Designed miniproteins, single chains, continued (2). Designs and how they scored, part 37

Each design is a single chain, and the fold is of that chain. pLDDT is the mean over its residues in the fold that is shown.

## One batch from the design tools (miniprotein)

Design m5264
Fold by ESMFold2-Fast:
Structure m5264 (fold): chain A 76 residues (1-76)
Amino acid sequence: MSGEEITRAIPEALARALAAVDRLSGDPQRALEYLDQAIREFEELRRLLREQGDEEGVRRAEEAIATLRARKAAIA
């Protein structure tokens, strides 16, 4: 069902975002811009999951945001 599908997709979406950043490793500014966009997308997803009461989905989205922010700090 749609809520379960979204929650299951979070680790896959994070893996795709990290792979995209790795492909941009030769352009730090481009990588940072991509990370900022990815963080905003996961923050919006976290907001929607919180409105739905999906505590597990919120936790996974927060972990994804933390991972992306840590990656941004390592580049910046």
Scores: mean pLDDT 80

Design m5265
Fold by ESMFold2-Fast:
Structure m5265 (fold): chain A 82 residues (1-82)
Amino acid sequence: NEEEIFEEIKNLALSLGTDPENVEKSRENVEKINNSNKEEIIKLALEIAREKGVEEGVELMLKGIETNDIELISEGLKLLLK
């Protein structure tokens, strides 16, 4: 689901202090690409988080989103917001 992936990236951008408008702009490119590229988008978000030194928090958050585990999402966000 495009909306779910986009919210994942937007929340990640916010937690890293990045302007969410940049994420919104990239959405136009994502919308041109079908759902088969979901993994590529998630990979990109994870790479950005790794560059910021918060990969552990992002991994927990992404796992929580994939499994619909709010607890894991919360734990990941706590690490990202430190």
Scores: mean pLDDT 62

Design m5266
Fold by ESMFold2-Fast:
Structure m5266 (fold): chain A 114 residues (1-114)
Amino acid sequence: AEADRLMDEALSLIDEAARLTPEKEYVDKAAELFGRALQAVQDGDLDAAERHVEEIRKLAEEAPTEAGKYIAESFAHLAEGYLHLARGDTEKAVEHFRRAVELAKKALEIAKKM
């Protein structure tokens, strides 16, 4: 499916950018919050999922590097995409997954130059 393909692409790009970024603790924290958001969606706790997305967005605002910021923003869009899928809004989910891919590509380009 289009959503699955975009999600896999974004996660692959985030993984590559994360390996090149010196801020491992920051990236690990963003990944943990993303995992919590996905678990909340799977549990049907959409309010908890929305709170975890907001936590990732705040983490992105506090990012030590531009690459770290785009990694966290990409995770936030992936989590929002899953939230929209859970609500039956496939079109908005795909839009968020596409934005996640775009942000992950930007993170990788910046990380390669660090």
Scores: mean pLDDT 86

Design m5267
Fold by ESMFold2-Fast:
Structure m5267 (fold): chain A 97 residues (1-97)
Amino acid sequence: NAMKKKNYEDAKKVIEETIRVAEEAMRLAEQVGDEKKYREARAILNAARNMLKQLDELEKKDFDKAGENAVNALSLATKLYERAQKILEEVKAELDA
C-alpha cells in the first residue's frame, strides 16, 4: 500500500543521509585527531549501513513487513541522524578552533 511504500522510502532516505553525515563527521574527526568522535561517527555509520541492508533484504522477502518495520527504522535512523549531525557540528568547531 502507498503508506507502507512511503514509510520504506522515507526510512531509506534518512538512513542514506545519516551515512553521508557520519562519513563526513569521521573524515573531519580524523583531521582534527578526535579519536572519540571518530569512533562514535564510525559506530553510527556501521549501524546505518546495517539498517539499510536489513530493510533491503526484508523488502525482497516480504514487502509489507518491510513497510511495517520501516516505521521503527525511520525513528531509529532519525535519532542516529541527529547524533551524527551533533558530532559533525562538534568536530567542525574543533577544526575552526
Scores: mean pLDDT 83

Design m5268
Fold by ESMFold2-Fast:
Structure m5268 (fold): chain A 89 residues (1-89)
Amino acid sequence: LTNDEIVDILLSMSEVEFEQLAKRILEKMEEANIPEADKKYLESMLAEFAYLRQTKSDEETKGFMKRRLARLEKEHPEVYEILKEVIEE
């Protein structure tokens, strides 16, 4: 999956589907023994995405989410891999 495809999938989800996805990502991070700081970072990012989905246009949200995902891939690659794995399910 490209970051564009990930963003398109996330934006196509209902609120319930997005909450279920967020829960699955956090559960997998806990199973993988990811540090608390990295879990908190992702929780914050997902909350930010949820806020943007409700308040901003899809175009603005897509741009923001793509930049955040690119940063996550570079700075927290293990977290990014878990995110991709859950989305590919």
Scores: mean pLDDT 81

Design m5269
Fold by ESMFold2-Fast:
Structure m5269 (fold): chain A 72 residues (1-72)
Amino acid sequence: MSAEQLVQSSIKLSDMAKQYAKQGDVESARYYVDQGRKYVDLAQKKGASPSDVQDALNKVNDAQKTVDDTES
């Protein structure tokens, strides 16, 4: 995957994590957050722009907060 594709995939995984969290599927939501974070790291290593990396990281962090809020 290109750096751009990894950024886009990370954002998509973060959106999926939020959907699973909303459904109460915390385990799937956590899995997609972890995968999104790995994709951000790989995108950065492949030379994605700092702004794209930051945008993707913000999406992953937002998804993580959604997961954390739905565990109760």
Scores: mean pLDDT 83

Design m5270
Fold by ESMFold2-Fast:
Structure m5270 (fold): chain A 85 residues (1-85)
Amino acid sequence: SSKIEELDKKIEELLKEITDLLREGAETGDWVGTLERLVGLLEELIKLLRERYELETDPQKREKIEEHIRDLEALRERLRALLAA
């Protein structure tokens, strides 16, 4: 499906943006600004993974996507709590 290929490319691009952001944070030492931006990118990634989940017909692959969504939502909430402290 071209929709699946398009979503997979967007997910890959967003993961690269997250990697680049974390590298920038390590280089500049601006971890507060980096983590605030990371929360926004994680929200976008979760949205794309939910769209990808709805298009997935393989039950094992759906389960894997659901696990990734759950882990990313947990990470997002932990980062929000850390930034609010």
Scores: mean pLDDT 88

Design m5271
Fold by ESMFold2-Fast:
Structure m5271 (fold): chain A 65 residues (1-65)
Amino acid sequence: SEATKYLTKGGDALAQGNYQEAVQYFQQAVKEAEEGLKKGEDMTQELRAARGGLQRAQQQLQQSQ
């Protein structure tokens, strides 16, 4: 799914210390997971993972500047 694709990209960016890019990917993962849920797909775990990743990436970005 698109949510899973953005989750993977966000995680990779986070692991590389590219926190701003990680934030963008996790924001897209949240949006895609919410769209999936709206269409009747079970995206609950993807949405939780995306929100968690976004929070971590935002915290790291704020800590670095």
Scores: mean pLDDT 85

Design m5272
Fold by ESMFold2-Fast:
Structure m5272 (fold): chain A 70 residues (1-70)
Amino acid sequence: IESEKDRVREGIDPELLERVLRLIEEEGVARTTAAKIAEELGISRSTASRLLDAALSLLTLELREKALKS
């Protein structure tokens, strides 16, 4: 699981990824779209889509890790 998190972070801008994770925390996963991320961060939709995919993958791995510990 830790090595999977490291692979997801590979080639991703950590500052932009942190901002996307914060948006998901504030707005909720269902309301955080690539278009909204692109608008809020002033980046291209393609970059926003990649960041959203990375953020969702990290959240999924974190939830899986918590479930395994339970």
Scores: mean pLDDT 73

Design m5273
Fold by ESMFold2-Fast:
Structure m5273 (fold): chain A 64 residues (1-64)
Amino acid sequence: MELIKSPYTAEEKLKLLEEAIEYAKTELSGVLADYVIKEAEEAKKQVEEAKKKYGPKALPVLEV
């Protein structure tokens, strides 16, 4: 498992994840929409935890 710093701050990453969820709800259908929403919500939890621990301008390190 590789750990890399996100090129986006925690605040920016949360915004992108929220936009991805909205896109999936409006533009995608079926299992693809469900997959994108599930993955984005899980990533959002990781970024929110990083924001809570390090602040909104932190670059989150995510496990991939």
Scores: mean pLDDT 68

Design m5274
Fold by ESMFold2-Fast:
Structure m5274 (fold): chain A 75 residues (1-75)
Amino acid sequence: EVPLEVARKAADAAIKNLEESGLTEQAEKFRKRADELIEKNDLEGVIKVTAEALKAAGRPEDAKITERVLKGIYE
């Protein structure tokens, strides 16, 4: 099973990609949502928000890979 800390780091990286793409407002919204899910220990929710953030950054293939890795551990 994937530790919540690994999913959190993936979410942080995806949100940083939004910031680097100039999507600062979207990055702020995803960060707040990720923090709420982490507080609830909702691993599936953190995985989903990470994939959504990558997709919003224009990286849909990275979103699919990240979601599979975090759900299956080893893609």
Scores: mean pLDDT 76

Design m5275
Fold by ESMFold2-Fast:
Structure m5275 (fold): chain A 88 residues (1-88)
Amino acid sequence: RVYEFVREYIRASVEILELYEESREEAERLEREALERLRPLREGLSAEELAEVAALGPAINKALENKDYETIEEILEELEEKIREARE
């Protein structure tokens, strides 16, 4: 559940960053839509899950701020693996 929230957060953030280079208006619209989509996922997390998200936050935010797409992709792949393992 934590991994699903973090995955969607990263995906939304990457899309917004890419759009900012082409259209600020479209990026701002996607940002509002992403915040609305992510809110139920965030509110559904327990205190322990929120602490886990907080622990992952600094690394993710640093990669996003630096537009380090290689690191972002690695994090996304790791999250997808964790989600897959939880289903199996």
Scores: mean pLDDT 74

Design m5276
Fold by ESMFold2-Fast:
Structure m5276 (fold): chain A 84 residues (1-84)
Amino acid sequence: QMVEGILKVLEEVEDIVGFARKLDVAAASLGFGDVLLAAFAKDLEALAQEIARIAKEVGAERFLAALRAAGVPEDVIERLERTL
C-alpha cells in the first residue's frame, strides 16, 4: 500500500532525475549513502520500495524533514506525507 502510493507520487514528478538526486542527498544525511540512486538506476518501483523502507526505519517525520533540507519541493513532500 505505502509502496503503491509512493510510486504514484514518483510517476507524477516532473523532474524525476533531479528529484532522485535530492532523495539521495536526504538518504545520505540519514546515514544510508547512495541507496536511493542505486534503486533509481533499477526502476521507479525499486526506488519506491527503498523510500518506504527508509521512511519506516527512521520514521516518516524525520525522513520528510531530510527531504525538505535536501530541497525537495513542498508539493512533492505533501504528497509523500499522505502516503507515509
Scores: mean pLDDT 82

Design m5277
Fold by ESMFold2-Fast:
Structure m5277 (fold): chain A 72 residues (1-72)
Amino acid sequence: MVTPADIKAGSDEAIKALEPFLEHDDPVVRRAAADALAESGSPKAIAVLEKYAETGSPQAREFAREALARRA
């Protein structure tokens, strides 16, 4: 089984903490948040990226789509 620390890295709390950064003014911060969600590999993190790829701001959509494309 994965350790509690590994689960925590992809947990609901970590995902919620990263969501505001997808809409951050700084594109470096938006990119880092999208990459962190994609690297977590959790279905919930991927669902958040898919949501922002469709309904986020134009800037958030670009980074969310790019992060998803790197996993495909």
Scores: mean pLDDT 71

Design m5278
Fold by ESMFold2-Fast:
Structure m5278 (fold): chain A 84 residues (1-84)
Amino acid sequence: DSFLRSQIIRVQAMARQLGIDQSTIDRIIAAIRRMMRDPAMRRILASMPTAIDIMIYVAQQMQDTALVARLQAYRAQIDAEYAA
């Protein structure tokens, strides 16, 4: 599945760039693999414009409120860096 591999590569690269620990990255990737088995979830992930949007959505599906808050803070930092 070339689409699944592409999304995993994008998410891993972004997570490493953000300094996210490997155990959290592994949990996110495992959740993506589970979600990609559902055609509806696969369509939602395919519609996400950036790797950070995918990570936030996946963290929400994992019901990891602390991770969602961290990723939203990283998103705000990325948006500020891009605007500068």
Scores: mean pLDDT 81

Design m5279
Fold by ESMFold2-Fast:
Structure m5279 (fold): chain A 55 residues (1-55)
Amino acid sequence: SKVDEVVEQVREMLDAGTPLSEVMEWLQEQLKTLSPEEQRQARVRVGDLVHEWVE
């Protein structure tokens, strides 16, 4: 799904050492292309990912 693609890309960006600010900017642009329901799912899943992610 489109949500799965966005979440996986966020994970790859974080793993590659991309600054969180740049990841969040990219995410905001991607969310504009998603439906309202997909936006909610993406925000929840990315939030969970960031919460478990450690530097």
Scores: mean pLDDT 79

Design m5280
Fold by ESMFold2-Fast:
Structure m5280 (fold): chain A 79 residues (1-79)
Amino acid sequence: SPKEEIRRRGLEDRAAGLLALGKVKGEELLAEAEEVLAALSPEDAAAAREKAAGALEGNGYVTGGILLVGGDAGLLIAE
C-alpha cells in the first residue's frame, strides 16, 4: 500500500537524520537511530546509513524536513 511505503520511507529518513545528528550531537541520538534502524529491513537500514554518510560529507537534505549542513556539521530540524 502507498501508506505503508510512505511510513517505511519516513522511518528510513528519520534513521538517517538521527544517525547524522548523533555523530555531531551525541550518543543518546545514536542509540535512538539504532532503535529506528532495527525496525527497518537490512536493505532500508543500509540505505539510511548511506544517506546519513552522504549528508555529513556536504550540504545535504534529508526527506522528512531534516536539513543536514556540511562543514561544522550543523543540523537544522524542520517540522
Scores: mean pLDDT 60

Design m5281
Fold by ESMFold2-Fast:
Formats: C-alpha cells, structure tokens, sequence
Structure m5281 (fold): chain A 69 residues (1-69)
C-alpha cells in the first residue's frame, strides 16, 4: 500500500533526525522537530505515524523534565 510506504518513510526519517538531534543534546530542537513532523503526518492522513511521533514526543518531554532539577 502506497499509504503504508509513506507512513514507514516519514517515521524512519523522523526517527533518524531525532536520533541525530539527541546525540547533539539538542533537546529543544528534537521536541520542536517531533511536533512539526506529527502535524505534517496528520495533514497527510498518516495517523499511525502521527500516533507514534506523539508517543515519542511525550516520552522525550518526560525524560527531559525528570533530568531537569
């Protein structure tokens, strides 16, 4: 399915970019990038990818909040 291929491509590209940003300790950039990619996935009707990006964003935000103190 073309839609499934688009979902896997967007998710894979997003995961790669987030990993690069996290390796650079650019947590703010990683959060903003995930928000932008989740919106893009929603606009394109790629709801499975959007859900996974929203989960990743939530987990990243929690981890940063726990490390801040």
Amino acid sequence: SAKREEELKLLGEAQTRVSELLNKKDYEGAIQYLRDQAKLAEQQGLFSTKERLDVLLTLLQRRIAEAAG
Scores: mean pLDDT 84

Design m5282
Fold by ESMFold2-Fast:
Structure m5282 (fold): chain A 91 residues (1-91)
Amino acid sequence: MLEITAEQLDDGTLVVTVRADLPDNHELIVSVSLGGEQAAPVSSGRRTATVSAQMKNEVDTFSVAVARRDRASGSIEPLGSEQVTAERKVE
């Protein structure tokens, strides 16, 4: 199971929450990038991870990549990727 959800805040922050099946001794790694600039990857020893990224333009498309890492071997398995479009709300 892999679930990616995204919430846009009024200050232009995008909050990405990922849930995935995670075996013992593994960690979930979530990377968010905008126009080739990558926010630092977040790792979680739980089945959930949350990453925040800041919008730079009125409309931005973020790339979200999810992997899991075996803590013993360091092997990384890609789980999925999605694009998230965020748009600033103006009055």
Scores: mean pLDDT 73

Design m5283
Fold by ESMFold2-Fast:
Structure m5283 (fold): chain A 107 residues (1-107)
Amino acid sequence: MKELYDKIIKELEEIQKKLEELAARTGNPVLQFLVEKIKEAIDALKYAYERGENVLELAKQAMDELIKLAKEAQEWAERNGDPEAVETLKEIIEKLEKMKAEVDKAL
């Protein structure tokens, strides 16, 4: 469990950094909201882990919401003609989907 938890936190923090840079560049309002949601998810998962709660179920719920928001951000980027944002969001969605699959396997 600890190794999977550490991996999830690390990946979410990397995704947060990329999304913050992208949000600052593009002015995409869904990206700004997604950054806030990732920060909330990281904080919630760290808090749950410290309390000995089932962090994996919370991680799965967080990933479902983040995937949905990332897809909405990608649609916005497509409509606004930002191919770099579309590709970055595609990579982020793929990473979130892979992490969710690892969490599902561990549950």
Scores: mean pLDDT 83

Design m5284
Fold by ESMFold2-Fast:
Structure m5284 (fold): chain A 99 residues (1-99)
Amino acid sequence: MEEEEAAEKAREYLRKAAEAIRNGEDKEKIQELLEKAEKYAEKVSGETRGNLLYSIENLKVLAGLITPEEALARLEEAGVLTPEERELLEARARFPTNV
């Protein structure tokens, strides 16, 4: 599969997952759609992969599948965030009054 085709498939499943969240569909269905998006996102490289993984983790948090802290940990593991960026975002999530 071409990288461009994989990126488009990932975006398709992200759109379907977002629609499932808006429609109040079961968490199991939302998780399946996001897992498919992640499978295709892993086939792409560079900034596009990072953007797709970031969107996937954000939708997982929005759907209540994982915590914001778990999402940030996954993004650091995937190389999307540095340890320093993760620590800053985690601090902001815990202390939103410190703008």
Scores: mean pLDDT 78

Design m5285
Fold by ESMFold2-Fast:
Order: C-alpha cells, then sequence, then structure tokens
Structure m5285 (fold): chain A 100 residues (1-100)
C-alpha cells in the first residue's frame, strides 16, 4: 500500500538521520580530543550540515517518486522536514558544546 511505502521510507530516513548524527558526533568529538582549531570545528560542522542537506533532498526526491497520493506525499515530506530540522539542530548543538 502507499501508506506502507511511506512508513518504510520514513523509518529508513529516521535510521539514516541517526547515522548522520552519529558520524557528525564522532568527528566533532575527535576534533575536540585532538584540540582542533575553532575554524576546523566550524568547517567539520559546515561539511556535516551540507552532507545532511544533500541526503535529505535525495530522500525527499525518492519519496516524491514512490508516493503517488498527493496528501500522503505532503504529510510524508512534512515529517521528513521536521526530522531533518531536529537533526540539524542537534548537530549545531554538538558543535557549540565542542567550541566551548
Amino acid sequence: SQEETAQKLLEKFEEDLKEHLEIAKEALQKAKENKSSNEEIKKLTEDALKDLEKFVEERKNEAKAAITDEKLLQETLAKMDKLAEETKEEIKKLAEEVLE
């Protein structure tokens, strides 16, 4: 069903977002341990956010191709946007903690 397709896409999207967050967290933690400059930490954060943005756009395009029901698609995209924004804010928060 279209609903089952949407649910599976959202579940995988959320799982992949958690992986992106973990990769960013590990990179920032390593930078802190190595006493990296604020400039290097900012670059790592910027790169992580750009990678996340590209991933989100690719997954939203996949959802647009897979879901033909307009209402279900809009609801799915809205949920994806919310999860992506929450992940971006968490990465930014982790970067701020490392810069302190």
Scores: mean pLDDT 88

Design m5286
Fold by ESMFold2-Fast:
Structure m5286 (fold): chain A 80 residues (1-80)
Amino acid sequence: SMMLEEELEKLEEEALAEAEAMSDEERAELSKLTAVRDQLSRRQLLAHAAGKLVRERLEKQGKKELGLELSNRVIRRVTS
């Protein structure tokens, strides 16, 4: 069964808060973007870290496709 929108929004908010607590170096490491960290804005690093956290949480629940969808949604929202 698909998750409720409210549950998805909560996951986005929790992932974003966790990513905001990280340094740009930690965000790049989590996102596997360390090699291009200096080429990315702080906002882009934050977005990709939050997206990675959401994706990992949903993949752990067996919801890999939903994890990818929500990850892309978080990245779009933060970088817009």
Scores: mean pLDDT 82

Design m5287
Fold by ESMFold2-Fast:
Structure m5287 (fold): chain A 55 residues (1-55)
Amino acid sequence: SHMNQRMLRLIGAILRAMGDQFQAELNGDREAQQAARQQLAALQQQFQDFDNQMQ
């Protein structure tokens, strides 16, 4: 369904953001780490909002 495709896209974005966070931590880039955490938090909020809309 259309909802399932949106969910899969959000999951994909979250996984990419998690990868970015991991890479930033590996590189010791504190600024990139903070940016990645903020991006991940925003995407997780979007996922929660989407899940709430499905219910």
Scores: mean pLDDT 79

Design m5288
Fold by ESMFold2-Fast:
Structure m5288 (fold): chain A 91 residues (1-91)
Amino acid sequence: MELSPEDLERLEKLAKPLQEEIEKNKERHKEIVEEAREYAEKNGLSTAEAYRYLAELAEKAGDKALAAVARAWALAEEGASAEAIIEALEK
């Protein structure tokens, strides 16, 4: 799925504060990402399934910023609408 330039600008604006929050806690985020990656490799998950699992781990860890970004990545891989991707980042 290709996003319009306007939708990309909206996503970039929403992603910037989330990226800044992730950078402040990058060591914790790295551990969650590594755990999700190992699980995905062990279970042969698709990219979308791997991102959904990452979102679940991030949410359980209280990392709402990483969870929102991971949900958005999963939706993008599944070909979801720009509206659905934006909604995931706003949560």
Scores: mean pLDDT 72

Design m5289
Fold by ESMFold2-Fast:
Structure m5289 (fold): chain A 100 residues (1-100)
Amino acid sequence: DRKKRLRELLARGLREAGEKIRELLEKAGLEDEGRRIYEALTRAAEALLNGEEIKKAMDLFEEESRAALEGLPAELRSQVYTILTSSMMRALAEDVEREL
């Protein structure tokens, strides 16, 4: 099932992004925000693995991470979104390549 594979690839990408974001924010002295974002990404990944729609899983991440993301300086928030976007784009590229 391609949809199952895509969800598994995205879940892996979200978990990898979460680890990178946690390390980035810990180095910046924002350990609590890093942990909350990491936990939100882990729960979004679990939702994907449980068969949730990608949009619903991402909405879950947005809702659970909102306070932590709003607490970040703009530069760090931008870096967090760059890490997340890059990890998700790699997962989508891998799914496309497996169908070519």
Scores: mean pLDDT 85

Design m5290
Fold by ESMFold2-Fast:
Structure m5290 (fold): chain A 97 residues (1-97)
Amino acid sequence: MTRATIVLEFVAATPEEADRALAQLRQELAKLEESLKGVKITMEAPEVQELPGAGTRVTVTIRIEGSGDKVRLAVEALREIARLVGFEVVSESIEEL
């Protein structure tokens, strides 16, 4: 069994923009999990930090578990989802369990 942990970051101008980006990310992750049978995608509670004069930073940790091939495919798809939704990939790790 393989586990991938991906950390995504988004800087929003307002808390409302952060909420919209998180909602879009959740929707795309649900679609990805449905399209890729045999993987489990878990989004941990997002960390929200106010940046004085710079907006709101949102950090999201996503765990993907399944067979190695399916997990790697899901990680590649998640990178594209992040790019489309406007999140930056700040770290990635893949481990065999």
Scores: mean pLDDT 83

Design m5291
Fold by ESMFold2-Fast:
Structure m5291 (fold): chain A 119 residues (1-119)
Amino acid sequence: MAPEEALAASSALMLAAGAIEAAVKRPGRTVRAEVRSDDPGRAGDVARRTAEEGRDVREEEGRLRSVGEAYQEPDGRVRARARAETEGREFVAEAEGPAERLAELMDELAAALEAQVAA
């Protein structure tokens, strides 16, 4: 795994966490957090703002792209996606789970994305 792939994947997971928090606060709405940046600190800031503001947040600088997206169904089930793009490769992981088990949802999403990057 190249360092840039690890960075983009880690960023995508942070963004997904922020999007999940926002989506739980705003059921029935898709929330998307996106960063294009070579700075790992930017993903954390965008994730925090997404969670706090309960809305889509996007930052467009640099070449590594990371996206986190989440939606809460009317029954309380959350669907989350993490996407990372580097030079010549794209990684996408999805997970679904009940709003009461968001930590398990994040663990599943992280494991799925790590498997994509390792392949």
Scores: mean pLDDT 80

Design m5292
Fold by ESMFold2-Fast:
Structure m5292 (fold): chain A 61 residues (1-61)
Amino acid sequence: MLSPEEQALFDAMDWLVETARNLSPEEFAQWREVVERRMESLSPELRARVEAKLAEAEALQ
């Protein structure tokens, strides 16, 4: 089970994937920096999952 903080990050990532096409490259880059900073505290398995979602969102840009 995810902690509330980890769940909030994954909810934000789901939002980022859904919204990626509507974000400017600059807005997306700002969200990427926030996500990458939050990933530093995650386990390797959770980091891999976030990285996969981030790559999916980036592909939609």
Scores: mean pLDDT 78

Design m5293
Fold by ESMFold2-Fast:
Structure m5293 (fold): chain A 81 residues (1-81)
Amino acid sequence: MSEEEAKEVARKFVENYEKLRKEALEEAKKLGFSEEQIKAIEEYIEEVKELYEKVANGEMSLEEALKALKELGERIAPIIE
């Protein structure tokens, strides 16, 4: 995948972000997550969006974004589990 293709994928994610965020938060509520856990999930989703915006803007490579996403996932896991 080229950097140009990665930027287009990231841009499409940002364009669909509101729908993805709504679906994720509704699913978390359905699974019985606490208000503190839902807040952590909401903050996680915002950080994911920021990473994809940086990729779309050319401020970050896809490889760097994927490493950051893995670190974010590892950070939130003990909060929501």
Scores: mean pLDDT 76

Design m5294
Fold by ESMFold2-Fast:
Structure m5294 (fold): chain A 80 residues (1-80)
Amino acid sequence: PIKVSEEEVKKAVADLKASIEKLENSDLPKEEKIKLLRKTKELIDKAIEYFKSLGDEKSAKLFEEAKKYVEERIKKLEEE
């Protein structure tokens, strides 16, 4: 099994946050933005479980921080 490096995980999280910012600033309908963010959260949950299953708690924690970020973005959109 190929182990993902912490640097690759940090880059993936940074790229994810940048993609979310682009999504929020897009002209897509609010409902579609919320749907895509919820789907992103599901993928993050799967990543967290995957890294925990490998004993990679540091990578799991980085994705848990990304999950909190996505949850905050969803909440802000729902409050508009």
Scores: mean pLDDT 80

Design m5295
Fold by ESMFold2-Fast:
Structure m5295 (fold): chain A 60 residues (1-60)
Amino acid sequence: TSGSGTVVDGEGVGGVLTGSVQTSRSGTGKEGEEYKNEGLKAQNVQREKGLKKLLEALLS
């Protein structure tokens, strides 16, 4: 992969931090906190997916 971003849609965590600060001025700071929550949810979903695959393999 390219790694570094080039434009607005930058990459990685840096963009989230910067975006969160700007959004806080115009909107709400929840954006940053929601991103963290979504990260946790994603991790959970990944685990659930693993479980589903295991179940399917067992059933199959």
Scores: mean pLDDT 56

Design m5296
Fold by ESMFold2-Fast:
Structure m5296 (fold): chain A 89 residues (1-89)
Amino acid sequence: MSPLQMAVAELSTLLIGVVVAHRFGDSEAMVKYIERMRETVARAPVPEDVRRRALELLDRGIEAARQGNLEEALRYASEAVNLLERAAA
């Protein structure tokens, strides 16, 4: 498995955590999981434009979760994972 494929696998696992936190209405847990996704993206071996876009989505997700906009936070986290999956294909 390449470092990029490992990063995608880690993000997919963290996204499950975001989905579970969303189901329970746990904004604090959503923030923690999205912060961990941000750390994974920051060290992922992707083109800089992909990294920048993914980090922007995750930053928006963190702010949405902090404001209690949990659906919006989940949407941003999912979009970030999709960007990395497309880069790994």
Scores: mean pLDDT 88

Design m5297
Fold by ESMFold2-Fast:
Structure m5297 (fold): chain A 65 residues (1-65)
Amino acid sequence: SAELEALFRTYDVDGDGVITREELASRGIRPPQHVIDALDVDGDGVVDFAEFEAYVRSLLLESKA
């Protein structure tokens, strides 16, 4: 979980515990669209840590199959 928290902080530039497209844009960061699309389950452009962790874990499990 610590490694996922460190990765989450890479996108959570304000350290507010969520990732928004507007926050990233304010810092001049443009994440890959497929990442935000996959994490934006609510369609509101906000991604919390739980959604981020579930997504990353899904990728790690798939790579072992």
Scores: mean pLDDT 61

Design m5298
Fold by ESMFold2-Fast:
Structure m5298 (fold): chain A 55 residues (1-55)
Amino acid sequence: MTREELIARLVKAARDFQEGKLTKQQLLDVFREAHRAGVITDAGLQEAQAHLDSL
């Protein structure tokens, strides 16, 4: 999966989560995939987890 495809997948996952189609755990899994691919930083992954915990 390319960086651009991973970014598109993150955007879709966030939208699906807002619509109740995706769980918090599934959304976090997509963020972990992006982190492993170098698309987001360690800080970005921590911020995503904190944001999800606030929702």
Scores: mean pLDDT 78

